# Designed miniproteins, single chains, continued (5): the designs that were tried, part 55

Each design is a single chain, and the fold is of that chain. pLDDT is the mean over its residues in the fold that is shown.

## One batch from the design tools (miniprotein)

Design m18015
Fold by ESMFold2-Fast:
Structure m18015 (fold): chain A 94 residues (1-94)
Amino acid sequence: MENKLKEAAEYFEKAAELLDQAGPIARGASETFREAAKAVKEGNLKEASTLLIAGMLQAVGARVEAELRGEDTSLIDEALKYAQKASKLLDEAI
């Protein structure tokens, strides 16, 4: 049970790192997912769920902007997969 929350926090941290690598357009989403990881570590699961939704919306916005610019979306797509894995683990913990 504790292992699932630790894994969720690690997935949020991986998502944030991938978004940092994607560049400035994804910075807001990266910061939000780092806050989500911190919320999980502090046991604030409702806060983490709210930050997950906000971060997902920001990441989708960044993906659309990257696509319109003809930039590679692969890092953002991979980050969204990690965020989805974190979401599943949070749902199992709540």
Scores: mean pLDDT 86

Design m18016
Fold by ESMFold2-Fast:
Formats: sequence, structure tokens, C-alpha cells
Structure m18016 (fold): chain A 62 residues (1-62)
Amino acid sequence: AKGVLVKAIKDYVAKSKDELSIKKGDILEILEILDGEYVKVKSLKTGETGIVPKSVLEYLGK
């Protein structure tokens, strides 16, 4: 599979242009795992891409 699917477990509001705002329950695709506590994701709902904290996401499995 290209990219891994994750679910937002809480709302997140983007704090910069490079970050993505997400809502609890949104499904996202991981595009890139970044150093530290952040991942680059694509929202399947909006098609928007951006950086979010790993702590707001839950891995949906394989």
C-alpha cells in the first residue's frame, strides 16, 4: 500500500502554513514520517496536505 491510513483522535488547529487543520474522525494518509513528533499527511476528506503531530492520530492497522 502507498501510504498508511490513520484516523484523527482529536481536533487539531494548524499553527503555521505548513500544518494541517483536522477534525476528530477524519481519515488521513501518511505521506512522510518526519523527525520528532510530526508527520506529513493528506486528508482524504479535503485532499489537503500538511504537517500534524503524531499524538493526534491513531494507526488504522495494516
Scores: mean pLDDT 79

Design m18017
Fold by ESMFold2-Fast:
Structure m18017 (fold): chain A 62 residues (1-62)
Amino acid sequence: APLKATVAEDYTATAPAELTLKKGDTVTVLQVLDDGTVVATNLTTGETGLVPLSALENLEPA
């Protein structure tokens, strides 16, 4: 099952594949990559993309 996480701090996308995140947004983590990046869906916006794992906290089963 995918993991659920909370955005720890605001993050602005720096590449086309990245998501812009707001502190307190909830995301579903679909895949964790070896470089410390995750593929996630932002449940506030419905957008899917890459985010740094360091921007997320409280990873729990969805």
Scores: mean pLDDT 79

Design m18018
Fold by ESMFold2-Fast:
Structure m18018 (fold): chain A 69 residues (1-69)
Amino acid sequence: SAAEQQARQAAIELARQLAEQWAQALLAQYPDATGTVEQIGDTTFRATVTHGDQVFTLEVSADLILQAL
């Protein structure tokens, strides 16, 4: 249905925003860090922040967001 498509699209956009906000929060703490956010699946985003020898990774799935609602 149109409502299901709208909910799915909203969840995908929220997943992207959560990954981006998480990366931005880490970059704000570490001035020499680098960050990327990439879509690794139809509904899944991966944020990666590199600071020196450390790599922090977060994966966010729109499917998990839809299950939580």
Scores: mean pLDDT 85

Design m18019
Fold by ESMFold2-Fast:
Structure m18019 (fold): chain A 83 residues (1-83)
Amino acid sequence: AMAERAARYRQLLDEGIAAAKKASPEVAEKGFELAKRLSRYPLDEAIDILEQKAKDAKTEEERQAYLAGLAFVAYFALHRLAS
């Protein structure tokens, strides 16, 4: 179960990093800011919210921002599992 969660978070991190690298710094920063605001929620909820927002995004820019934020949350989740 924990190994499966780590694998999922790793997958989300890799996808989000790719999106963040493709995004402008401004778009990536917006995603990171959203992720930081979601830090008050449980990690599972924050991940679900950002993943759903990325799927529902109407523009590529919005999608990239949400995926960048998802990478940030996934990185934090992986770090938490390792700690």
Scores: mean pLDDT 77

Design m18020
Fold by ESMFold2-Fast:
Structure m18020 (fold): chain A 78 residues (1-78)
Amino acid sequence: SMEELKRRLIELLKEAKRLLREGRVEEAIQTLEEAIKLAEQLGDKEVAKTLRAGLEAAKNGDLVAALSGIDEALELVE
């Protein structure tokens, strides 16, 4: 269901946030890529765009911007 996909997206976003805080950046990047795919499946273009910016920040080592992007995406989904 769409609600189950939304719940899974929230779980992935919280997991990506945890992984970034633990310095597990490569795993966080993989988790964010999964989250982006779910946001696209949900048709939520704003969440997908926000998460793509957060993914780029994580890839560039900007953990503050990456965490901010995840928090913004969580506010949009929750």
Scores: mean pLDDT 89

Design m18021
Fold by ESMFold2-Fast:
Structure m18021 (fold): chain A 60 residues (1-60)
Amino acid sequence: MEEEIEKLVKEADEAEKNGDYDKAISFYRKAVELAIEAGDLETAQELGRRLVEVMDKKVA
């Protein structure tokens, strides 16, 4: 599960770098979901903050 979260975060980072904020949001949402399922609330909170930041960039 941690490996899947890491993969999703990397894909989200690549999408954000390319300006594909919709894809980045999708990958971060999935990563947060997996972290919650794993009971890793600290990782879920960290990824949730990144998700909000990407959402803010999309509407700017």
Scores: mean pLDDT 80

Design m18022
Fold by ESMFold2-Fast:
Structure m18022 (fold): chain A 97 residues (1-97)
Amino acid sequence: AFSDAQKAQLREAFARLDRDGDGVITRAELLAFLRSIGLTDPSTDDLVDAIIKAADKDGDGVIDFDEFAAFMSRFLVDGNALIAFGRFVRRLALLIP
């Protein structure tokens, strides 16, 4: 389980993706975020689908905060959720040809 400080950092990272503030990350919001960081290749659509499939555990096509936190735990090395989010973004950027 995450500490209260780690949950606060994860909520900050989640808010960066949840552009509409609806409490979930949609495919469209994730695609818009990836395009905003320079992932404008046509394969970005496939990358979005792969991320949603990996994070979306209940199959509803959106990522809620609990699914996001569980997914981000894969990048949480030093207990800092913002660093975990930065590693996630960096790994995505390295997939651009």
Scores: mean pLDDT 69

Design m18023
Fold by ESMFold2-Fast:
Structure m18023 (fold): chain A 61 residues (1-61)
Amino acid sequence: MAAELRKKAEEHLQKAIEAAKAGDLVTAQEHAGLGAQYLVQAGASPQEATRAVNEALEKGL
């Protein structure tokens, strides 16, 4: 269960990085938000989810 939610979070974070590289900041924010939401559903705190999203975006850009 949690592993499937984390995989969905990773898919959305990848789409956020791709959108950011293309200059589509609205789509990037939408996918980053969905990634954070899936991490929270997988058992992360909101603070942990936000940190993980920021780290993924920094490494991907």
Scores: mean pLDDT 80

Design m18024
Fold by ESMFold2-Fast:
Structure m18024 (fold): chain A 64 residues (1-64)
Amino acid sequence: VDELRAALEKVISPEAADAAVQAYEDTLKAGGSRQEALSAWHRAAVAADPEKAGEATLAVQEVG
């Protein structure tokens, strides 16, 4: 989780990174797979900061 937050904070706002990490944790708590959690994390990051969609995609490559 710390690595996911750090990767996003480098390219998007801290608020957007927090929202993305929350989506990741919520997906895992709901019984989702790690792949589903990473998808939710990426989607939340893009939704929170659409102008940084490209940077969010690069962050997914770094943590995947």
Scores: mean pLDDT 72

Design m18025
Fold by ESMFold2-Fast:
Structure m18025 (fold): chain A 73 residues (1-73)
Amino acid sequence: ADELLEKAREYIEKAKEALESGNVDEAQKYIDEALKYVREAKEHAGDDPAVRQRVLELLNEIRELKKKVEELK
């Protein structure tokens, strides 16, 4: 689960960088990859409350990035 959350964080940072450089399509791809890893981490979290909390935090960041992408389309 930690490895999947780390990969999700990496893709979130890449999405932010793509948005800062105006690459909306690239940002969307990175957002989709981040969401994929967060979903996999959630499936592997089981009953671990720390992992579930990190999943929720990353999902919130992904939602904010999606809002920014929609504003730029």
Scores: mean pLDDT 80

Design m18026
Fold by ESMFold2-Fast:
Structure m18026 (fold): chain A 106 residues (1-106)
Amino acid sequence: MKTKEELIKLLEEARKLFEEARKAVQSGNYDEAKKLVEKALEVLRKAITLAKENPEFSKVQTLLGRAAGLAQKALRLPKDQRDTMIKLLNEAIEAVEEAIKVAKEL
């Protein structure tokens, strides 16, 4: 299924961007981390649009909405909230990983 393959590729890209953002936060590079989270949000928005085209992806769409919400919260955090930002990024990664698993089972 071509749409499923495209969706999974977008989700894997978003996961990698969140992992890179988490590493940037751990290194104290908050400006780079926020740019990576913004890029991950752009990829997630593309994935959500693609998921809306097929009712079978309803659960994936819900998980992506959760990941996007967590990413938006991370972008609003002050630079001194390192542990909170790492926690939000970990939760966003988990939501994307669950979305990949659900998409592969369709």
Scores: mean pLDDT 86

Design m18027
Fold by ESMFold2-Fast:
Structure m18027 (fold): chain A 100 residues (1-100)
Amino acid sequence: MQQEMDEGVVEVALAVARLLRKKGYYEEAAELLESAIKFAEEKGLSDAVLGELYRELGLALADAGKLEEARRYLERAIELYERAGDEEGAAEARRLLEEV
């Protein structure tokens, strides 16, 4: 299905963004995640997929010292996970928000 292929593109972007964060390329990770979010929204991907993207963007922004923006995107991730019924994702995003 087209959605499965589009989700695959997002999974690759998430993997690359996580690797960039691990290497200290926080700005590049955030830019990639912002592009992936625009793609996911354009393709109408699920709230769970969007929640994961916003969570990773919040983490990349926190690593870059952009704490106010990080909190905003982590709050957005919580809303998306709750809408998706993903209690585990929402709980993890709340824990990350407490650390920022």
Scores: mean pLDDT 87

Design m18028
Fold by ESMFold2-Fast:
Structure m18028 (fold): chain A 148 residues (1-148)
Amino acid sequence: SAEKERLFNEWVQENESLLSKLPEELRNELLSYLRELLENATPEELEIFRNPSSIVVDTSVPLSELLKGKSDLLRLVIASQYLLLKTNYEIPWNKIFLPVLLALYRMKKEKKSIDEFPELLRESIELLHSYGVLSEEEVKLLLEALDK
């Protein structure tokens, strides 16, 4: 739909500086994956994507348990909101969203279960640091958030 295409294009524009740091093949794969998630989204899921703060996330619950039975788009928003809260808003949303998107993409591509998601997320954080997307301090805060 025109709305889904608009949301995708707005996200790409907002993230252009971070996306430009990724290898071209990986960037294209992640953009294709996000486009697929938005195309398959319900109206309710699109509203949650537009307003992530509308979701109440209990950060005392293990991340994998919060994500069980959820669609990949809801997983993307819930996991990003979880990390935003756990890092006490010290990391910008876009720098949290990108490693979560990468981890979910890898989970799908490698046919891994949701129970393996926290480890894939740690690996995605380290990989994005190697590309210069995340600073050393941002990596430390994100990894500490996953260990709590």
Scores: mean pLDDT 90

Design m18029
Fold by ESMFold2-Fast:
Structure m18029 (fold): chain A 64 residues (1-64)
Amino acid sequence: DEELIKKAEEYAAEGEKAFAAGDLAAAIEHYRKGALYAGRIEDEEKRQELLARLGANLAAAKAA
């Protein structure tokens, strides 16, 4: 579970960096991969937190 949390957080951070740089394609790809790892987290609180963050960021990147 720790490894899945770490991977989801890493992809969220990389996506946020790409979005800030204006690289929407890279941001979307990182957020999608982050959501794949986040969806597999057994800790419900961490899963919901990361999925909410990644989902909101993905929606923002797709709207830009």
Scores: mean pLDDT 83

Design m18030
Fold by ESMFold2-Fast:
Structure m18030 (fold): chain A 62 residues (1-62)
Amino acid sequence: GEEELIERLQRELGMSREEAERVVRLIKEGDLVVGRVLIHEARELGNEKLVELVEEMMSRHE
C-alpha cells in the first residue's frame, strides 16, 4: 500500500519521509516518468517488492 511504499523508499533508496511522500504523490497524479525511474532503480537493487508497489500505485491512475 501507499504507507508501505513510503517506508520502503526511505529504507531502500535513502529518501527522507518528505521526499518519499512527494514521489508517491507525483506517481498518484500520473507522473509516469517518476514512476518509471523508480522502477528502474528498484530493479537495479533487485527489490522485486518495491517494483510491485510502484507498479500498483501507477496502475491506479485514470
Scores: mean pLDDT 78

Design m18031
Fold by ESMFold2-Fast:
Structure m18031 (fold): chain A 67 residues (1-67)
Amino acid sequence: LAERAANLAKLAGLRHGGYITADEFAEAVRKAGGSDEQAEKVREDIKKKYNGIATADEAAELARKYV
């Protein structure tokens, strides 16, 4: 699950200028098979720590830690 979410987040970030929004990351977690609760936790974490935007690499690292 974590690796799948990390890969989807990384691909989303690369398609959108190297950055991924909190909403895009939450969607990547859901698509990877994560719960709505896991997706919401990740959205809140990016909003609090990264002001709503993370790099593709940061998003991949967060997915591995929290998913």
Scores: mean pLDDT 72

Design m18032
Fold by ESMFold2-Fast:
Structure m18032 (fold): chain A 74 residues (1-74)
Amino acid sequence: MVRIELRGTPAAVAEALRRIHERVPDGTRGLTPESFATEGVLVLEVEPEDAPVVVEIAEEVRKEGYDIEVRVLP
């Protein structure tokens, strides 16, 4: 598993998460709803092969004008 942090407004993180579930429905585990609800931060645990797709989705959402950053955690 790879950990990916999405950080931004709650609306931006929610839109990214929606698209992630659409494209990678079986690869996303370890959601942190408390972080999302309180700070606009969501940490996902994904399979290594799905990590590039998650990053691509976050970049697409950012290019559409949403305030979101993506980081692959160590």
Scores: mean pLDDT 74

Design m18033
Fold by ESMFold2-Fast:
Structure m18033 (fold): chain A 93 residues (1-93)
Amino acid sequence: SLEEALRRAALDAIRQSIKEVEELIKNPDPEKVRLLAIVTGIVATAAGLPEVHEAVRHLFKAADAFEKGDVETAIKHLEEALQHLRRAEERLR
């Protein structure tokens, strides 16, 4: 069904976003954080999942913190985004 295809596509996209956030926590790249926020925002809109919308908010906050040179706050927001994405992944399993 189209609903099952959308669920699977959303799950695959969320799993990819989880991997990208995990890598960005280990090897920060502020431009990639901003791009990931945009891409994840598209997924959040398509999937209609509150947890993904919360992850997007934290990704944008991480990008803003990196631009201000506040690496500690940026990493905290990446970790919060990761937790929200993991909750969304659990819901779609």
Scores: mean pLDDT 86

Design m18034
Fold by ESMFold2-Fast:
Structure m18034 (fold): chain A 74 residues (1-74)
Amino acid sequence: MIEELKKEIEELFEEAVKAAEAGDIEKAKELLKKMMELGDKLAEATGGDSKLVAEIVGRALRVIGAILDAELAR
């Protein structure tokens, strides 16, 4: 289950970045939301593994940056 959650988060991250780069802000936001929801579940399942949480937060910040960059390009 934990490995499946990590894989789903990785897939959502890749899709969210691609959506943001394509200018599909609403899709990127929805994918970011799903990624964060799975990240919360993973953090709970691992007892708050700080390294894993930091990795997920780092990915979320990258997606947010891509969304902001796409919005500013409009």
Scores: mean pLDDT 79

Design m18035
Fold by ESMFold2-Fast:
Structure m18035 (fold): chain A 97 residues (1-97)
Amino acid sequence: VEKARELFRKAEELFLEGKYEEALPLYEEALKLLREELGEEHPEVAEALFNLGLVYEKQGKLEEAIPLFEEALRIYKKELGEDHPYTLVTEKKLEEL
């Protein structure tokens, strides 16, 4: 899991710098590793899906972004509940698109 978290952190730094093309493959690798190590229903997987969705949104690729936010919302609702801050933020993101 440590490698996945390090990749995720590096991708977040690139995203904050506006380096979306560089952040994309790091988020994709982090997501793959998190799914392999924690399973598909883990909140850390949902977080990676949400951030990958943000990258696609910033690139104007809404058809790619929306399914990622939908999957993140599904996992957050199931694992953290309807009223959790992460669930609410993800729901609002989808309502704004």
Scores: mean pLDDT 85

Design m18036
Fold by ESMFold2-Fast:
Structure m18036 (fold): chain A 111 residues (1-111)
Amino acid sequence: AAELGEEGGRLAAAAGAAGGTPAAGAAAGEGAALGGKLAGLLGGGGVGAAAGGAGGAGGVAAAMLGASGAVAGEAAGQGAAGGGRGSGNEAGGRGALLGGLLGAARARAAA
């Protein structure tokens, strides 16, 4: 549960740090809210199921990847509207974020 909320918070912090603009701040806030909702859904009823094997861990990783993709897409869209700077790096940023989350999820599943 906490890890998904932390991912939402990290996405929010990363968006704010990268742009420092009002648009980046708005995207950061939305990312944190999305992460919090996802953490609540998985944590509230699914912690035991998620811990219950590779299938559960895989489901959590997929959900994290989906949520991160949505947040990254929204942040990139706002960056493009604000000056196009986000659009040039959106694919690279998504790839790095996706790889980082998948790596963290696998490390957590292995631990």
Scores: mean pLDDT 43

Design m18037
Fold by ESMFold2-Fast:
Formats: structure tokens, C-alpha cells, sequence
Structure m18037 (fold): chain A 60 residues (1-60)
């Protein structure tokens, strides 16, 4: 799952491919709502906030 998350970050930050990033995050086990929020934070350049949200989703 860590490889899917890294590729999703690359797709948003380097390619602007939000749709493919969203698909990879859902495949990695995030809910659609959480995956969408992560993508929005990555689009805004808020990498730390995106990481915190992802960790919170895994831990509780």
C-alpha cells in the first residue's frame, strides 16, 4: 500500500493527475471521502497536512 500512496502523491504533485491519484488511494484502502481530502491537500501543496490526515485514517 505504501507504493500506491507514493505514486498517488507523485501523480498530484508532478503530473496534476487527480483522478488517477484518487483511484490509487481508494485501492490503497482509504475511503472515497478521505482520498478526496488527501488529493485536495496535495493540490494545495499541504504535504504535511495530507500525511497527518492519511495517518489519522489508518490509526483511527
Amino acid sequence: SGELVREAVRLVVEEGDEERALELLIKAGFSEETAKKIVELLKEGKLDEAEKLALRAVLG
Scores: mean pLDDT 82

Design m18039
Fold by ESMFold2-Fast:
Structure m18039 (fold): chain A 137 residues (1-137)
Amino acid sequence: EAQELYNKGLEALSKGKYEEAVKYFDKALELDPNFGRAWLYKGMALLKLGKYEEAIEYFEKAIELNKDKPGAVGWAYYHLGEAYEKLGDLEKAADYYYQAALAAPASPIREEVVKKAAELYESLGDFEKAQEALSLL
């Protein structure tokens, strides 16, 4: 079952077994291509493996499939921010951190994510967007 394979992927991910996690999520997605959380967690495993461009594709699909789940959408935007930051696209990184804060206002990391977006906008000289991000606190 897709759910059982997804749960095995989560266990592998929690143990730092990122290649094994990807394989389980791949099997879950073979059974259920619309399993939005499997797209999200496969993206996270790919990000941990340094496969930033591939991870971005999975997070974009996760946002599409999880539109009704603000927590999942917020996490996908947060990890898109991390992926773009690793690729050196600081403007996209800041924009995605800001979107993460907007998507999940009740998130325990919201303050951290808002401050990260603001710091990146300030480093880019976009003081207006930095102030807009800080206004979410």
Scores: mean pLDDT 87

Design m18040
Fold by ESMFold2-Fast:
Structure m18040 (fold): chain A 110 residues (1-110)
Amino acid sequence: SPESEKLLNLAVNLELLTQEQVNELKSQLTSNSTPKQTLFLIYQFLTGKAITDEPNKKLSEVLEKYLPKGKTNRFLLLISKLTGKSLEEVKEMTLADLLKVEFKPLSKVS
């Protein structure tokens, strides 16, 4: 979807994903894929884990376990931009919190 493409472009701009990785992920997305579903696909692609595997763990702790520090920081920044929450607030979020949180309209995310 156009919204999923905007989220993927934001991930490239934040250096979380390469354009080649985005092209691979696009094959798994449909016209009806939501931004949240797209984010969960990015999470699974980067960590090898489903977003539901460790719901009570802090997002920062799980990302640090599976990703190098630079990628962890870029993923947290992506969530900060999508939710409008500060980076400090995002670091304290659990994966269960991420499942429930509302995203800003992607037209308003920069």
Scores: mean pLDDT 84

Design m18041
Fold by ESMFold2-Fast:
Structure m18041 (fold): chain A 60 residues (1-60)
Amino acid sequence: TIEEYVEKVKEAAKESYKKAYETAQELKYEVLNDESMSEEEKEELLKKLAEIVKKLEEEM
């Protein structure tokens, strides 16, 4: 049925957003543990990652 198709599409989109979210969280921890980056570079990158995460949460 059309309803079953719509549900499958929504589930696929949700899984894609979850994967993107997981990747963003992983990158956040990599940035925090990167001793070669300056504090300014870390803060700017973490801010950008936070904005991406917020957008992903709005779509999920």
Scores: mean pLDDT 73

Design m18042
Fold by ESMFold2-Fast:
Parts: structure tokens; C-alpha cells; sequence
Structure m18042 (fold): chain A 115 residues (1-115)
């Protein structure tokens, strides 16, 4: 399946999911595309976070999802520079929609490096 087909499926299903199911699906999608070109993975994660914003997912759940994605990519052997690009894309979406502060974004970047 293409990343756009998988994202369209997630966007359709997300309104009926629990927050835990949304996190599990986000991690599943990231595992599926972990070996894709980095631009595809960046696009995937940015779109996942935008879906969470649309569904009015709590801030703490969105933060947990970003950390679980970063941890999953580290476990799969994705280079640290690529993980940072993926995390920065997610944080940019959260900052753009006013879901986190600049200080919270810096703390999250630090937590990702400490994983």
C-alpha cells in the first residue's frame, strides 16, 4: 500500500478509535514505513500528528505518541539524524496548531536524544 492510502485509511478510522488505539496505529504505520526514504517517513509522521490535532486528542497523548515513534525508530536502527528530522516535523505541526509551547518542544527534543 502507498503511504497516502494508509493515511487515508487511518484518517477514516481515527474518529472511532480510543486514544490508545490511535497511538498503537501510529506506531504500526511508522514500523511499516521505517525503511522508506526519510521524506516519506517525515510526511507520514507530520500527517499522523495533524490527524491527532483534528480529532482533538489530548496534548499528553500527542506527546506520548511522538516519544513512542522516536523510541520505535531507534529500536529499528533508523539513524539519529533521521529520527531528529521526523520528531522536528511532528513538533512543527504541534507548534503550528498551538498545541505545545516552544519550551515544551525543546524538552521533547532533549527526551528523544536521551532515549
Amino acid sequence: MTVEERLAEFEEEAPSMSDEERIEKAVELVREYADAPIDVLVHLVARIVAIFVREKVPKEVMIKTVLEIAKTLKELGVPEEDIERVVDAALHVLLHYGKISKEEAEELRKKVKEL
Scores: mean pLDDT 87

Design m18043
Fold by ESMFold2-Fast:
Structure m18043 (fold): chain A 73 residues (1-73)
Amino acid sequence: MKIIEVEVVGLRADEARRRLEEFLSKIPGVKLTRDEKDGRRFRIEIPEGYDVSKLLKELEKAADGLLRVLKIE
């Protein structure tokens, strides 16, 4: 399992969450966990067989390019 931590900048917390949840709901095996402090930080759990580079490009498009990757583990 691979973990990506991202921050959505420039969007309201509610809109950022909705966009990421809607996008990730279409991907089997991916789990979204949020950092509740800011409402803009998200922890994404990815199954080992998934293309992380493709996922990051798709996430960036879903957030209108307003997404910063904080950590990949």
Scores: mean pLDDT 71

Design m18044
Fold by ESMFold2-Fast:
Structure m18044 (fold): chain A 74 residues (1-74)
Amino acid sequence: DLLKRADELMEKIGEGVKKLVELGKEEEAKKILKELKERVEEAAKEPTEKARMEGAVKAGEEAVKELEKAIEKA
């Protein structure tokens, strides 16, 4: 279920961003969000709605991983 995965990823991204901001790492959070936006925009070029959704989910998974790494280093 791609929609359920997307919802879970949005929640994790929101939590990760909030934690980084609380740690005074707003610039790191902004960078990760910008990279996420760029990956989602690239995924939007896919010819099918399913491929676009799958690409967006992968971009979200990558963003969660980067947020977790940034929090660990903070």
Scores: mean pLDDT 82

Design m18045
Fold by ESMFold2-Fast:
Structure m18045 (fold): chain A 74 residues (1-74)
Amino acid sequence: SVYQATDALATQIVQTLQALKAAGVPDDDILAQAKALARQGVAALAERFGLTPEQTEALLADFLEKVDALVAGL
């Protein structure tokens, strides 16, 4: 389902953030990589599940906001 795929993408992003932080990557570089993953992942979900442009933009905005909060909390 789209919900399971969305949860899997969120998990992948969090695991990537944790791995980069553990490796000593600067927060700005972590943020850039996490945002790139969010954009690519949301685009893949839109293609796979036939999301509308509005749904795609809303999902991407939600992921980008959560990524900003997660990196700020590192």
Scores: mean pLDDT 84

Design m18046
Fold by ESMFold2-Fast:
Structure m18046 (fold): chain A 60 residues (1-60)
Amino acid sequence: MREKIMEIAIEVLKIMRPLMTDEDFKAMVDVMERHFREVLGASEEEIKRFREEVEKLREE
């Protein structure tokens, strides 16, 4: 299920965020979004929700 994979990705990003530069974090997010779109067939709505969760992590 795409939703579960995306949730796991968010949890990984939460753990890794304090260990990464802003540039590295952005690059990892970009790779994850691309993978979700091209490999998992995620919808634009699913990608938008993922972006919203990523922005919360960036602000925290």
Scores: mean pLDDT 75

Design m18047
Fold by ESMFold2-Fast:
Structure m18047 (fold): chain A 71 residues (1-71)
Amino acid sequence: SMSALQEAERRGQQAVPGAQQIVQAADYIRQGDMDRAEEQLREAARILGVSVDTARERALQVLQGQDAVAA
């Protein structure tokens, strides 16, 4: 079986599967690219085993955190 450490090392940039897709979705929402944002949200939902609505809420939390720092 592939260990969590082996999985993280093999993926390199992604310690938690789906987290990168959430961050990418937030970035696309900020850019106004809603089609790409939706693609990333669907992929994140699939990887994380959650609803698209849950993935969207997480992406919006990331976006709000970024906007709060910029304000």
Scores: mean pLDDT 70

Design m18048
Fold by ESMFold2-Fast:
Structure m18048 (fold): chain A 81 residues (1-81)
Amino acid sequence: SEEEKLVEEYLKRIDELVEKQRNAKTFSEKDKIAREAQELQRELEKAIDEGKITPENYEKLMERVRERARQRLAEEAHHHH
């Protein structure tokens, strides 16, 4: 129950960061959001190391991060300034 809520919270935070990055207009804002995403990733690694999240759920969260990163690269290929 608590773990499920934590996983859902992290999934939501990942998706929200991606949305914020898509809406960012300046390099400074995009860089700031990218640092927030990196900090979130470190939190996830600490959570698994401390046993707060199962390895299965940790992998699910990492897969969401990788999927969003792939989508970002694809979007950049079609975006004009």
Scores: mean pLDDT 76

Design m18049
Fold by ESMFold2-Fast:
Structure m18049 (fold): chain A 81 residues (1-81)
Amino acid sequence: SAGDRAFKAGDYETAVKIYEEQLSLDPNNAQTWNNLGIAYLKLGKYDEAIDYFDRALSLDPNNVQAAHNLRKARKELEKKK
């Protein structure tokens, strides 16, 4: 998708906008919530990343990638002052 292309290019701000548009059309897509979380994690926005990973896991509790990313985001938040 266009969001994935922006993400792969390192354009995380554009990826966020595209993923948010995708979620406005399909809010129950766990993978898109996970991708949005990763983009926010890359932008250093750890609180938002955690919320999005939690949403991904609420939709798909067996999403190993989202669970791993949630732990990573929480760890980064603890280090940030």
Scores: mean pLDDT 86

